# Ledger of designs, part 23: designed miniproteins, single chains, continued (5)

Each design is a single chain, and the fold is of that chain. pLDDT is the mean over its residues in the fold that is shown.

## One batch from the design tools (miniprotein)

Design m16774
Fold by ESMFold2-Fast:
Structure m16774 (fold): chain A 63 residues (1-63)
Amino acid sequence: MSLEEAIEKAKKLSEEELEEMERRAVLLNIQDPERTLAILKEILAKGESGRIAAAATTLILEE
């Protein structure tokens, strides 16, 4: 999945789905912090919110 596709999918998630993705992002950061943080930083650099960045990162890393 591309960064743009993950961001688009994250923006279509409900509030409940975003909260679940944020919780999963925390677990991914524990398992693979370098890879998780690299993707998060790239999405944040595009001007996206932390919530959308966390959700999009989870969508990328769970594929």
Scores: mean pLDDT 80

Design m16775
Fold by ESMFold2-Fast:
Structure m16775 (fold): chain A 111 residues (1-111)
Amino acid sequence: VVEEVEEELIRLGEYLAENIENIKTPAQQSLLLMGIGALANAGRAEEALEMLEKFMKTTNLEDDPTLLTALGRLYYRLGDYEKALAYYKKAIELDPSNELAKAGKEKVEAA
């Protein structure tokens, strides 16, 4: 059941990525991020990273702390701990209350 939901989220994320310039609502952004997470969980972290980076660049959200936290997680999954740490630190700098970025930073520093 969980794996079926992940496949649906991946398909929805891919659909939204094809129309990335038309993502305008928080709900659409959340669906894209869920699809990106499902791709990474499926071992397709490089594709997830390309999708997220394209979204951030196209929407000019390169300094969004939520998206920077997602970048940190993807780089961590790819084994790029230096980039993961850098993105988590930037997310914390922009939003010191971002507990997900703080947890990610601690996980990278413990690795």
Scores: mean pLDDT 76

Design m16776
Fold by ESMFold2-Fast:
Structure m16776 (fold): chain A 91 residues (1-91)
Amino acid sequence: DAARAAAVARFEREAEEFIRTVEEHPEDKTIIARKASDLLQAGQEFRRVSGEEGAELLKEVARAAQLAITGGPEDRKKGVERVREAVERAR
């Protein structure tokens, strides 16, 4: 399905940008929050084309984004790892 492939590709790109931003600019909560918003939007598009599978993935991404934004260094690492796992599940 071309729509699913496009949604996965966008989700993967936004996830990579989010992870890179958290790792390179961990103290810049404004840019991290902006990239989290972009990632959640991509996750919502994936949910639209994948239904239940996408809904579960979106929940995990939302939790991971929250950990990266509100947590300390250990929570940021956990958030990044969860986003990476979500990307693998979307494939």
Scores: mean pLDDT 81

Design m16777
Fold by ESMFold2-Fast:
Structure m16777 (fold): chain A 95 residues (1-95)
Amino acid sequence: SVTERVIERVEELIREGRYAEALELALLAAGHYGRLAEAALAAGDLETARRLLLAEAELSVYAIKAAVEMRIAGIKEASEEERERARRLLEEILA
């Protein structure tokens, strides 16, 4: 699934020590599923909304894992370049 591919990429980024980029990717993906869930809720599609909210929750767990590694490494925030790479990577996975 798309969620599994995002998780695999987040885990790869964490293994490479690219914690800030991993956090940004996980947060962007979680936000994407959150927005889709809001649309499903507005349409009354509760089954689709539940599935999307669970995907958002799972991605949020991986964001927390990346954030923990950032704190251990003393990294406070992602650079603009790391945010741009995460955005492009999500676009590639969603295409």
Scores: mean pLDDT 91

Design m16778
Fold by ESMFold2-Fast:
Structure m16778 (fold): chain A 89 residues (1-89)
Amino acid sequence: SMEAELRAFVRELLARLGAEDVAALFEEALATGDEALRAEAAARLRALVAAQPERVRRLTLELALERARASSDPALRAQIPALEAELAA
């Protein structure tokens, strides 16, 4: 499902950023429905992006390109030229 794919994408991105603690908080929030844990995970993610915006941007684009290339979905594959251009800039 799209939700499961987005969850896997975010988990992998956070792992590449060394933010497994943030990933664990999101997984716990999803499993329990705990709004406080969700808010804490979101706050930590915002702080991580603010601290390393260029690294987060580059890793996000690299992971998106990797996923698009591995996908058989024509809509995702149609994004490849734009993702390659953004990484080259």
Scores: mean pLDDT 83

Design m16779
Fold by ESMFold2-Fast:
Structure m16779 (fold): chain A 61 residues (1-61)
Amino acid sequence: MRSEEELREWGETAVRGLVANGYDPELAREAVERALARVGPDASRDEFYAQVGAALAELTA
């Protein structure tokens, strides 16, 4: 089971990475929040990042 603390760390890392790659900070946070809402407690880091990518695609459509 993933702790809420681990999920927060993944989220913070994802936002930082997206901003470093030129994404708007508000867009990055929204994508991460959507991903966090979609992943379960057994989600892998790869599954979390896949959901971040999906949320970005939705927000930029």
Scores: mean pLDDT 78

Design m16780
Fold by ESMFold2-Fast:
Structure m16780 (fold): chain A 105 residues (1-105)
Amino acid sequence: SVEDYRALLASVPAFPSLLDLPADLRALVASGSPLGRAVGLVALILAKKGLDLHDPEIQEAVLALGEHLASIPSDDERARLLEELEKMSEEEILELARRIKERRA
């Protein structure tokens, strides 16, 4: 829901201390930028699913999905994307990230 999304968004400043983030992702999330917040939200969901944020393929997926999330102007649509990611398997998340990267290349 949008309310759940806003609650998660408010929690992003705590993510650098709660998540085992690689240095580049940690710096981006700690920046407080719109992209950093979006990357933090995606990283939280993937970490909760047991995905290794130190894996280069997972890092690329976090960045691609975070950039996509940050490009969405509506909180309702951002909330929907995060809810979809929570329901997806690792394979489905990596495939979605690959398709997003291909569309931007």
Scores: mean pLDDT 82

Design m16781
Fold by ESMFold2-Fast:
Structure m16781 (fold): chain A 89 residues (1-89)
Amino acid sequence: DEKVKQLVEAIKNNDEDKVRTLTKELIEGGMSAKDLVYKVLEEFNLPVPDRSLPLADLLIHLATSLVEKKLATVETANTFVQAILENLK
């Protein structure tokens, strides 16, 4: 998915405005929050946890992995998590 790749690049560049915009567009376009988290983890080659995990646990895993692996700042990781939560359906 082209937009997921653009989102991953925005996260890598710590472009919080693009992270918010692309996250909104992907979820409004019909992607579930869980599917978005899994696709982002896969694009970063990060461990993908069991798909039965609640969204809250997936978001903690995502934010922690991005920060610990130096793939994003704490601010960018938090912006991504907040954008997902704000656009939940």
Scores: mean pLDDT 85

Design m16782
Fold by ESMFold2-Fast:
Structure m16782 (fold): chain A 84 residues (1-84)
Amino acid sequence: LDEAALARLRALLLEAQADPGVTVTKEGDTIVIEASTDPRAQELARGVAEAAREVEGVAVEVEGGILRLTSTGNPAVEALIASL
């Protein structure tokens, strides 16, 4: 597990939750992120996707402007999602 990548993902997810242009929804083991058309919100969602791809145990899906992050059985990732 890359602690730096996991810490970066956590920081960006917390920033996304605080951003009024980003909707973060938790669905079981999946985090769903929807960014508004605001360029700042779109860049933040892109940053989350990039950080998540560096973390082992995260499945990253991007379709139609919606980002889905799913835990693939990594306990640290499951704890992060549960903490949101």
Scores: mean pLDDT 81

Design m16783
Fold by ESMFold2-Fast:
Structure m16783 (fold): chain A 70 residues (1-70)
Amino acid sequence: DKHDLAGLAVRHAAELAGIDSLSPSQLNKAASDILNLEEVTEESIAKALVEAGVSPEVAREAARRAMEEF
């Protein structure tokens, strides 16, 4: 389910970035963009996180962890 994957990616990004580092609007944008991906890959998830304002390092690790758990 894309909802579970989006939730995992956003959760890992928030945990890695730190509790006050990402706004609710950034988290909502990332989740929405992941749900609208036509092709779900670690790279496409990381790109959606970066476009929402997550740093590239955090985005790559969050996407990796989300795909590993999913």
Scores: mean pLDDT 81

Design m16784
Fold by ESMFold2-Fast:
Structure m16784 (fold): chain A 74 residues (1-74)
Amino acid sequence: DEKKRKELYKKVKKRVFEKLEKEDPEVAKKLKELVPEENPTISELLDAFSKLPAEKYEKGVNILVDEFKKLLEE
């Protein structure tokens, strides 16, 4: 179901940004500048992460994976 998939991706992105804003607000701000769309695709979000320094890229990807895993376990 495409609607359920879009809703899942929306929830994942929201949790990722909320966690980044708490742990690294500068990275969260930069990501919002790189992906100005309020609801980017996961691919667009990963492309934005790839434009960050390696340490911040790893942090962003790890948060994305962790939040995705949590939602799949719910």
Scores: mean pLDDT 74

Design m16785
Fold by ESMFold2-Fast:
Structure m16785 (fold): chain A 70 residues (1-70)
Amino acid sequence: MKEEADKAIAEFDRALAELRRDPTPENLQRLVDTMVRLTKLAGKSKDPEVQKKLVEAAQRGARALTEALS
């Protein structure tokens, strides 16, 4: 669980950086895919600290989407 969460967060961080560097539909879709994975892992996790990290990452993604659409 923790290793899967860490990997998902790392993939999300890369997708977020790519979207901020180059706001293409392709990079937007990649970020959305990583956010979906974060929410699925949060729902499966029984560790509150892991859930907190996954939720915080998803919130950061939501802010980036708002910024890209504004």
Scores: mean pLDDT 80

Design m16786
Fold by ESMFold2-Fast:
Structure m16786 (fold): chain A 63 residues (1-63)
Amino acid sequence: MLAVAMMLANYVARQIEKETGIKLSKKDRMELLKLAEETVGPYVTQKDVDILRKKAEEIVKER
């Protein structure tokens, strides 16, 4: 479900940007969207959020 995946990816990106002060690139956001599409079912769960947050933290850590 692309719309749900987009919402999750955008939510996680915004949270990480607020927490770290680091802006995610278009490439980073596309990578999060791809993972969200692979992860989400009919609704977003806490586990889905945690998976996406860990990925976003790894992306930021490489900077």
Scores: mean pLDDT 79

Design m16787
Fold by ESMFold2-Fast:
Structure m16787 (fold): chain A 97 residues (1-97)
Amino acid sequence: SLTARGYELLTRGAAAYAAGDYKEAIRLLEEAARLFKEAGDTYGATLSLLLLSRAALAAGDYERAARAADEAIELGKDDPELVAEGERLREEARAGL
């Protein structure tokens, strides 16, 4: 149920991000990442944190964006594409600091 709820929140967070509602996207994606971590779903947590980093960047919250990207890199370390995306987001966030 935690994994199913996590994917529901990730989907809603992605929709909020696409709509430009970055505050709502951040709220939903933080909760999604929390539930996925509790469930041990590393993939779901990594996806949620990457999108959280993007939403935080769009909102100008560079500290939150950098933290989310750093955590996504660590959790997604077995997936080179997810690590590369996290590293890109981390660099973009650091440039905004």
Scores: mean pLDDT 91

Design m16788
Fold by ESMFold2-Fast:
Structure m16788 (fold): chain A 85 residues (1-85)
Amino acid sequence: SREKIGELLKKIVELLNEDLSPEELINEAIKLLKEILELTTDPELKKVIEEGIKELEKNKDEKDREKVIALIKKILEKISEVLTS
């Protein structure tokens, strides 16, 4: 449901304000994005979420917390663009 997707997106935003390690941020963001993916029926939204998960997995060894936060924000922005289109 769209409401559940909104709740999960909010949880990802909340992660960015927690004192989590880069590894914890990436792992929790991937987990939440996978939950959103299971709820997603829109093919365009599904594609953007799958691309976001792949991008986070490529960067799982990133140790710079600010870079991880910036990457997650970029993914959330792309998801928001699809949801508002």
Scores: mean pLDDT 86

Design m16789
Fold by ESMFold2-Fast:
Structure m16789 (fold): chain A 66 residues (1-66)
Amino acid sequence: MEEKLEEALRKVEEILDKYNLDPETKQVLLAMAKRGLENISKLPEEHVDKALEALLKAIEETAKRL
């Protein structure tokens, strides 16, 4: 489970790096992503993958619109 969360966090950082966000904006989105990952870690394993996909999509959509 920890490996999935670390991989998801790396994907978030990769998305933010692709869109060349300001350091302050990147820190805010990373903090939000970490909170999301913490909440996802408490879910049943069956729902973890769907929640991770939703989180990554939300972060990418937000970064793309900035």
Scores: mean pLDDT 79

Design m16790
Fold by ESMFold2-Fast:
Structure m16790 (fold): chain A 89 residues (1-89)
Amino acid sequence: TKLEIVSTKVNADGTVTVSVKVHGAEEESIELIMQDVATGARTFLGIHTAKDGEVVTVTLKNIKPGTYKFIARGLQTGEEASATVTVTP
């Protein structure tokens, strides 16, 4: 199984959308975490199940300005993918 963060987008309304694609899995449970790069603080965003070729999309509200690392972790395989996004004031 391979995880890929295919997009991170700061939307015009101030929300942040993150999309994760799954490769090679019959089914994988994906844990999604947001980490504040400055502090190292982690926020749990949920667990989603997906199979090969599926995309998991999460939209986050009320994100403070800063730099964030989004981490997707496969719970069966332990595989991780990450991407960084900067939210401007």
Scores: mean pLDDT 80

Design m16791
Fold by ESMFold2-Fast:
Structure m16791 (fold): chain A 73 residues (1-73)
Amino acid sequence: SDMERRKGIKRIGDKLLELDEQGKLSVEHGLVAAMGILSQSPDLAIEALDEGLSVEEFVERMKERGIEPIFPR
């Protein structure tokens, strides 16, 4: 639903803000977040951000779980 989608986006946003406040936010974190939103997999994106996964590691995890990686333009 739109409400669940917005909730997922907010959780991702909150995690990015937390990383920014810690001085740890990177371009890779932004790409993981964007891909998580586009692929409708916000929980997986939050998990990846919590674990500090690279974009490559996140893409591999998505594929392992049968989720198609969608790259931002």
Scores: mean pLDDT 83

Design m16792
Fold by ESMFold2-Fast:
Structure m16792 (fold): chain A 71 residues (1-71)
Amino acid sequence: GDPELQAYKEKLEEAFLKRDVEAVREILEAVPEKYREEMVELVRKMAELARQLGDDELAEELERIAEEVEK
């Protein structure tokens, strides 16, 4: 695979597990444009997981960040 993309995914997963929504935003904004679509899709999947676990606040924050970064 792509080691640079994998490193960003690992940072994103760590931020998600810590519920650090600000770090999630910063990672998405810093990621190279070529990876942005895949990283935004991963954040949306994380939002779905948060919602399934009953964490609606985290899900809503992650969905908002993904939408804002795509614009």
Scores: mean pLDDT 86

Design m16793
Fold by ESMFold2-Fast:
Structure m16793 (fold): chain A 61 residues (1-61)
Amino acid sequence: SEKKELVEKRIKEVEETLEEQAKSAKVAMDKETVDKIIEAVKTYAEDEEKLHEKLAEIFEE
């Protein structure tokens, strides 16, 4: 499914960003934050604009 592949690709991109941020802070990847992002991607998979907004909120804290 095209939608499913896009969601998985978005999740991987976000996970890579989190890993990079964790390394910069000298901290292991935050599993809680990763789970929140994955949940947001699953919820807003069809609405890219809302997904970006939610991801920005999670990263900004």
Scores: mean pLDDT 66

Design m16794
Fold by ESMFold2-Fast:
Structure m16794 (fold): chain A 68 residues (1-68)
Amino acid sequence: LKLTPDDTLENIANLPEPIPRELLKKFVEEWAKLTLPDSYRNSKSLEELEKDFIEWLEKNTGKKIKID
């Protein structure tokens, strides 16, 4: 799965609440590959990348993200 930051945003906007954890993980990994340098991505845990992604998404959409 390859996503642009915009594609990720649009896909999350259309997802049910709460967002399935497995789907969130895939979005975070693709978002990180597109948005972050490989060295930064590889130095961070998935949990840290999830936090960064959720903060980015909430900041850009203005809505709260719920995760299953």
Scores: mean pLDDT 67

Design m16795
Fold by ESMFold2-Fast:
Structure m16795 (fold): chain A 86 residues (1-86)
Amino acid sequence: MIPEIKVDPNSGLPKELQEKLVEILKLVAEIESLGELSEEEKKKIEEAQKLAGEGVKSKDEKEALEKLEKALELLKETLEEKKKKI
């Protein structure tokens, strides 16, 4: 089961977490806009979405930030790899 990220259900999140979530959504949209996703790219996006979902549900802000940051790193790597192939 993959936790789906939504912008508005988590209005109580700290600003820094909200900014990282927006960046995650932007990166996912950018990767998808570059064309058809491979199975490997889909798996990386799924893992990043799972990490982001775990981060927003975390009761510890530091743990939440670390999970969101890991999701961002995974998505940035996926975007860079896809851009190099185009």
Scores: mean pLDDT 75

Design m16796
Fold by ESMFold2-Fast:
Structure m16796 (fold): chain A 76 residues (1-76)
Amino acid sequence: SVMEKIKELEEEALEKSKSVTPENEKEAKVYLAKLILKVDGLLEGKDYTEKLKKMKDEEIIEEARRRIEEARRADE
């Protein structure tokens, strides 16, 4: 189910968060952006895994930023 996949991603993110340091902040930002897009895709009934593999780090961060901004506008 979608909820089971989200739980798996959440557990993976929690494990990854334990190894985040100031020196790897950019890598952590890319990981978080990918996580946001994967969760959003699952909620839309889409699998973004293959799309994310083809995107550059900067594109991934920008796409996540756009989706956060769209969610913010929807709440206004």
Scores: mean pLDDT 70

Design m16797
Fold by ESMFold2-Fast:
Structure m16797 (fold): chain A 64 residues (1-64)
Amino acid sequence: AKEIALNAGLSPELAQKFADAYNASLAEGASEDQAFVDAVNALSLPSQDILNSLAAFKAYKAAK
């Protein structure tokens, strides 16, 4: 989670917030895709950064 946020160009502080929100969503039983959306929304990023982060996550899942 934190690694994907850093790979998407987020600062360490934003990557930590992303990882915390992602893990919290997973702990609530959300899917990986839903947890990613919840984590991105928690960061309050501009629309373009949200889209770029989502594309990076989908590429990461496809490669993994």
Scores: mean pLDDT 68

Design m16798
Fold by ESMFold2-Fast:
Structure m16798 (fold): chain A 65 residues (1-65)
Amino acid sequence: MATPEEILEASKKAIEAGEKLGIDPRVAKLVGTLIAQGRVLTPEELAEQFGISVEAAQAILDAVL
């Protein structure tokens, strides 16, 4: 289980990556949180679940990991 500090850091990185691609910060935060918790692994699954592009999902994954 990720610590609150790890989740906060992942959320910040996800928001920064997502903002560059025009993604809603609330969506980017949720994606970053799930990645930090190890719940979602593929960019394609993230894109489908959150209605974002695969490229955006990959950028958030790269920023958080």
Scores: mean pLDDT 77

Design m16799
Fold by ESMFold2-Fast:
Structure m16799 (fold): chain A 87 residues (1-87)
Amino acid sequence: MTDDGKTGFGGFAAGILDKVAQQTSDQGSVMYSQDTQKGQQLDQISQQLRDQSQQVRDSSVSDQYNMAQQGIDTANSATNTMNQIMG
């Protein structure tokens, strides 16, 4: 039977990671032309977020909840780091 809570949470976490990755990538592209070092840092963060999103989506049902929680923590940490780089 589908566990909507676990499946939905995994999808939700992956969605947050994808959204933050897209925002980070967009800002990285803009910043790269102005500050190549900051642009590179944002690109690295975007890549890490997309990798984490894939790991959440590819995780087993038993691991999906833990992977989703780690994903949300990673997205929050990345957003904070992005704001510090952009400031």
Scores: mean pLDDT 76

Design m16800
Fold by ESMFold2-Fast:
Structure m16800 (fold): chain A 89 residues (1-89)
Amino acid sequence: SARIAELEARARELEARLEALPEDARRAAELAAGVELARRLGDEEAAARLQAELDRLLAESADPAAAREGAALGRELVDIGLEGVRLER
């Protein structure tokens, strides 16, 4: 119960940070989250495709630092979500 509340609070903090970032950063978060999920499901082809899209976005972004922050936030949100699922089983 306490651990789930901590994960929910952390997820809200990360979501608030992501909401404050530009559109490219939010797209980077979606792509990075997709890469992590595909890897954990063993879908190497999907992971490679999404990683290529992410790499292109990072290369073409007007704010690469914000886009990299978005990608990091997306990965952390996936980790939190998966930990939450493990706790609920």
Scores: mean pLDDT 85

Design m16801
Fold by ESMFold2-Fast:
Structure m16801 (fold): chain A 61 residues (1-61)
Amino acid sequence: HAEEGARLALEGGRTGDAELGRKGGELASQANSSKGGMGAAAGGLFGHPGTGEVGARAALE
């Protein structure tokens, strides 16, 4: 689920859909709660698509 969540967060950031970014970040966090995944979850949770995208990339790296 981490890569699917990250993809949704990246797409939310790209299109400016904060809700999509939030849901994507939450899924990434649930799949792997490492610090990288936490970044994606935090960005998505705050509804900031750009932040979710950065966190998602960190989680995938």
Scores: mean pLDDT 57

Design m16802
Fold by ESMFold2-Fast:
Structure m16802 (fold): chain A 89 residues (1-89)
Amino acid sequence: MTDDARLGILGVLRSYDTDKDGTLSYEEIRELAESMGVELSDEEIKSYDKDKDGKLSYDEAIELIEDIAKKHNIDLNKFRLPSSAVLAP
């Protein structure tokens, strides 16, 4: 993933991160996945939680989003920032 595409997803993640602490709860990740038309189990989310803290860092959340998008054939362009000319069609 390029830095620009990652920044686009980070912007979306920040909108779900109410505390702005750089981590997302499993509930917030599930809500984000539902916005993509995907329902995630707690077990699937937990597999991306490398520290087992019950929260995902933005990097872990991006990896999860990329994996589910690929698995469910979802176009991540919907979550990219329009300011990135390199990612434009």
Scores: mean pLDDT 67

Design m16803
Fold by ESMFold2-Fast:
Structure m16803 (fold): chain A 86 residues (1-86)
Amino acid sequence: SMMEEARKVAEEGIERLEKDREGAIKAIKDENYKKKIQEIYDKGVEEIRKYAEEGDAEKAREVERKSRGEILRAMTLGLEAEAKAA
């Protein structure tokens, strides 16, 4: 079923996104970038769940890839802000 595939893609994608969020927040000290990472995660989870409910596994995968990339970029900017402050 397309709906069953989309659900599985969403569950696995959200688990990966959660691990990326946790790792990124743990890696940085900048509170503004921690908040930004959390906001990216929250929005990504909502969008993944929305597309999964619509049976759109491909769109759920796209949102996961985009959100993971945005978390990585926010983490990098947080590390750069820390380095500049030192």
Scores: mean pLDDT 89

Design m16804
Fold by ESMFold2-Fast:
Structure m16804 (fold): chain A 64 residues (1-64)
Amino acid sequence: SEVQRYLELAEKYRQKAKELQAILDSPEFKNLSKEEQEQLQQQIKDAEEMARLAEAKARALLES
């Protein structure tokens, strides 16, 4: 079902954001270049937004 696919997609993006956040919260983050630090922060935001959009699509399919 499309609902299940979007929920699975949302979970994958939530998990990706958590993994990236763990790097950001680690001592390793200070060893990254300024550009890499900014890219990591953007990747976290993108993953969270993709999860939100997938969750919204799943909800819309359940309501329609």
Scores: mean pLDDT 87

Design m16805
Fold by ESMFold2-Fast:
Parts: structure tokens; sequence; C-alpha cells
Structure m16805 (fold): chain A 94 residues (1-94)
């Protein structure tokens, strides 16, 4: 899975479109957690990313986040997913 795109196109998206993208990301993260339930490090990273995505979605739906704050949240989630992919690559290379 490629890392989530945090392009400035988010500034052109409606709140409903941002919420739909976050719901998609949450679904993908839940699948990733289930697929790697045997790796506690990957699980911890995915659970942290899932928590951030769910909090961001809740706050977007409540109208509590600016688009800049949504971008910052997505960048934090992307950094966690990069660490998951690095961990998977290291495990596969061992």
Amino acid sequence: MPPPRVDKTIYTLSREEIAAQLEGLIRELRGLAAAHADDPEIRALVEEALGLAEDTLRRVKAGELSKEEVVEGLERIAALLERVFQRRAARAAA
C-alpha cells in the first residue's frame, strides 16, 4: 500500500469528501492490523495510526479542525505508516 497522499488538494475538498477519505483510511488500517496481529511492533504502529485517523475523523465531522490541522494529522499518520512499511521490509529481508 502506498503511503497516504497529503497533497494540498485537501484544501479543495469538502468536509464530507475529507471524512470519506478518512473512513477509507480507517478501513485499510483495520485490515493492516488484522493482517499483522502476530507482529507487536507493526500492531502498535497501526493502532497509533488508527487512533489518530479516528480522532481526526470525529473532529472533522464535528467541524473542529481547520484544513491545515487535517493535513498535519494526515502527515503524522503517513509517518507511522512509513515506519510500518520499513518494519515489514526489514522482517522480509531477515
Scores: mean pLDDT 76

Design m16806
Fold by ESMFold2-Fast:
Structure m16806 (fold): chain A 69 residues (1-69)
Amino acid sequence: GSLDDPASEEEQREAIEKYREVAKKDVPEEKMSAVESAVDLLEGTRELLTREEARAMIELKTIKPSIEA
């Protein structure tokens, strides 16, 4: 769809999953409670995510060298 459309269920889940993966790598198990709280907060905002916003979240967590992809 267009960039202004709400992100698809796949795109929203992908953005959240990317955040979790990055957090798991960077945060020790002892601090997983804080990670879960952050994920819960992030999921609360996903209803407002557009396709472009969800894609931007993924790109911020993983550097994309290709701008056409």
Scores: mean pLDDT 55

Design m16807
Fold by ESMFold2-Fast:
Structure m16807 (fold): chain A 73 residues (1-73)
Amino acid sequence: GMPRVERLTVTFTATATVKDSAAATHQLGEQLSQFMKEHRDWTLVSLDTSTKDATGPGDKSSVTITLTLERRL
């Protein structure tokens, strides 16, 4: 029979002001690093990113990262 695999999809989102997008990006990077350390038996299959840029004063930028992981059972 075909190998049985387990699939996991995880989404991380950070919201930042126009002047603080770097801090939001850094926070996402730390969350991803910690997640991968806790899921060392999982293989990264795909990584998708989506961004929304702030367009005016007081608006907010957002970054969303979606990971798809697989593990052989």
Scores: mean pLDDT 73

Design m16808
Fold by ESMFold2-Fast:
Structure m16808 (fold): chain A 83 residues (1-83)
Amino acid sequence: MSAADRRLDALEARIRRLAADFEAHRDDPAKLAAIRDQLREVRDEIQQLSDENASDIFLQSRAVLLMMEIETLIREGDRLLAA
C-alpha cells in the first residue's frame, strides 16, 4: 500500500463525511453551498493525485469512481440550490 493509496483512503473518508452532511442539511442552502465547495476541493485533490499516479491502474480506477460520486453530489447540490 503506497502513500498515494493512503491519501486516497483519506479523501474517500472525507467524501463519505461530506455525503452524510449533504443528506443531513438538504434543506439548508448555506450549508449545501459550503458542502458543494468542499466537494469541488476534494475533486481537485483527487484529480491531482490521479495525474501524479497515471501509471497506477488500481488508483486510477478508484479515482474515477470517487470523482463520479463527487460529480453526482455536486450536480444534485446545484439542482437544490437553483430551486
Scores: mean pLDDT 86

Design m16809
Fold by ESMFold2-Fast:
Structure m16809 (fold): chain A 94 residues (1-94)
Amino acid sequence: MKVFDSLEEAIEWAKKNGIENILVVDDKSAEEARKLKAEGKAPDTVVLDATRLTAEMLRVMVDGKEVVILADRETALKVAKSMEEAGAKVKGIA
Protein backbone atom coordinates (compact mmCIF):
# COMPACT_ATOMS: atom_id res chain seq x y z
CA MET A 1 0.00 0.00 0.00
CA LYS A 2 1.36 3.42 -0.98
CA VAL A 3 1.05 6.46 1.31
CA PHE A 4 0.71 9.94 -0.22
CA ASP A 5 1.14 13.43 1.27
CA SER A 6 -1.57 15.01 -0.92
CA LEU A 7 -4.90 14.08 -2.52
CA GLU A 8 -3.70 15.35 -5.94
CA GLU A 9 -0.64 13.05 -5.77
CA ALA A 10 -2.83 10.07 -4.76
CA ILE A 11 -5.35 10.73 -7.59
CA GLU A 12 -2.57 11.13 -10.20
CA TRP A 13 -0.92 7.87 -9.05
CA ALA A 14 -4.29 6.02 -9.16
CA LYS A 15 -4.86 7.30 -12.72
CA LYS A 16 -1.37 6.17 -13.86
CA ASN A 17 -1.91 2.68 -12.36
CA GLY A 18 -5.46 2.13 -13.70
CA ILE A 19 -7.11 2.29 -10.27
CA GLU A 20 -10.62 3.55 -10.98
CA ASN A 21 -12.06 3.61 -7.45
CA ILE A 22 -11.16 6.46 -5.11
CA LEU A 23 -12.96 6.67 -1.76
CA VAL A 24 -13.32 9.98 0.08
CA VAL A 25 -14.36 9.43 3.69
CA ASP A 26 -14.54 12.95 5.18
CA ASP A 27 -16.11 16.25 4.07
CA LYS A 28 -12.76 18.05 3.64
CA SER A 29 -11.33 15.32 1.38
CA ALA A 30 -14.64 15.13 -0.55
CA GLU A 31 -14.53 18.92 -1.19
CA GLU A 32 -10.88 18.79 -2.32
CA ALA A 33 -11.56 15.77 -4.59
CA ARG A 34 -14.54 17.59 -6.19
CA LYS A 35 -12.30 20.64 -6.81
CA LEU A 36 -9.61 18.47 -8.44
CA LYS A 37 -12.22 16.74 -10.65
CA ALA A 38 -13.64 20.14 -11.70
CA GLU A 39 -10.08 21.23 -12.66
CA GLY A 40 -9.74 18.12 -14.88
CA LYS A 41 -7.17 16.46 -12.61
CA ALA A 42 -9.34 13.36 -11.91
CA PRO A 43 -11.44 12.98 -15.12
CA ASP A 44 -11.86 9.18 -15.33
CA THR A 45 -11.76 8.31 -11.63
CA VAL A 46 -14.85 7.09 -9.77
CA VAL A 47 -14.89 9.20 -6.61
CA LEU A 48 -17.12 7.58 -3.98
CA ASP A 49 -18.13 10.05 -1.28
CA ALA A 50 -18.23 7.63 1.66
CA THR A 51 -19.70 10.34 3.94
CA ARG A 52 -22.97 9.87 1.96
CA LEU A 53 -22.91 6.04 1.83
CA THR A 54 -23.77 3.40 4.43
CA ALA A 55 -21.04 0.97 5.50
CA GLU A 56 -22.98 -1.86 3.76
CA MET A 57 -23.13 0.09 0.47
CA LEU A 58 -19.38 0.74 0.65
CA ARG A 59 -18.63 -2.97 1.25
CA VAL A 60 -20.69 -4.00 -1.81
CA MET A 61 -19.09 -1.30 -4.00
CA VAL A 62 -15.46 -2.16 -3.05
CA ASP A 63 -15.58 -5.99 -2.88
CA GLY A 64 -12.90 -7.36 -5.24
CA LYS A 65 -11.85 -3.85 -6.35
CA GLU A 66 -8.58 -1.94 -6.19
CA VAL A 67 -9.10 1.29 -4.25
CA VAL A 68 -7.31 4.43 -3.06
CA ILE A 69 -8.63 6.07 0.14
CA LEU A 70 -8.61 9.84 0.69
CA ALA A 71 -8.89 11.05 4.31
CA ASP A 72 -6.67 12.19 7.15
CA ARG A 73 -3.91 9.57 7.71
CA GLU A 74 -5.44 7.99 10.84
CA THR A 75 -8.97 7.75 9.35
CA ALA A 76 -7.57 6.41 6.03
CA LEU A 77 -5.71 3.60 7.89
CA LYS A 78 -8.88 2.59 9.80
CA VAL A 79 -11.00 2.65 6.62
CA ALA A 80 -8.27 0.70 4.73
CA LYS A 81 -8.46 -2.11 7.31
CA SER A 82 -12.29 -2.23 7.05
CA MET A 83 -12.15 -2.23 3.22
CA GLU A 84 -9.55 -5.05 3.13
CA GLU A 85 -11.83 -7.08 5.46
CA ALA A 86 -14.65 -6.44 2.92
CA GLY A 87 -12.50 -7.92 0.11
CA ALA A 88 -11.08 -4.72 -1.42
CA LYS A 89 -7.42 -4.31 -2.43
CA VAL A 90 -6.29 -1.04 -0.86
CA LYS A 91 -3.47 0.25 -3.08
CA GLY A 92 -2.98 3.70 -1.53
CA ILE A 93 -4.00 6.19 1.14
CA ALA A 94 -3.65 9.98 1.34
Scores: mean pLDDT 70

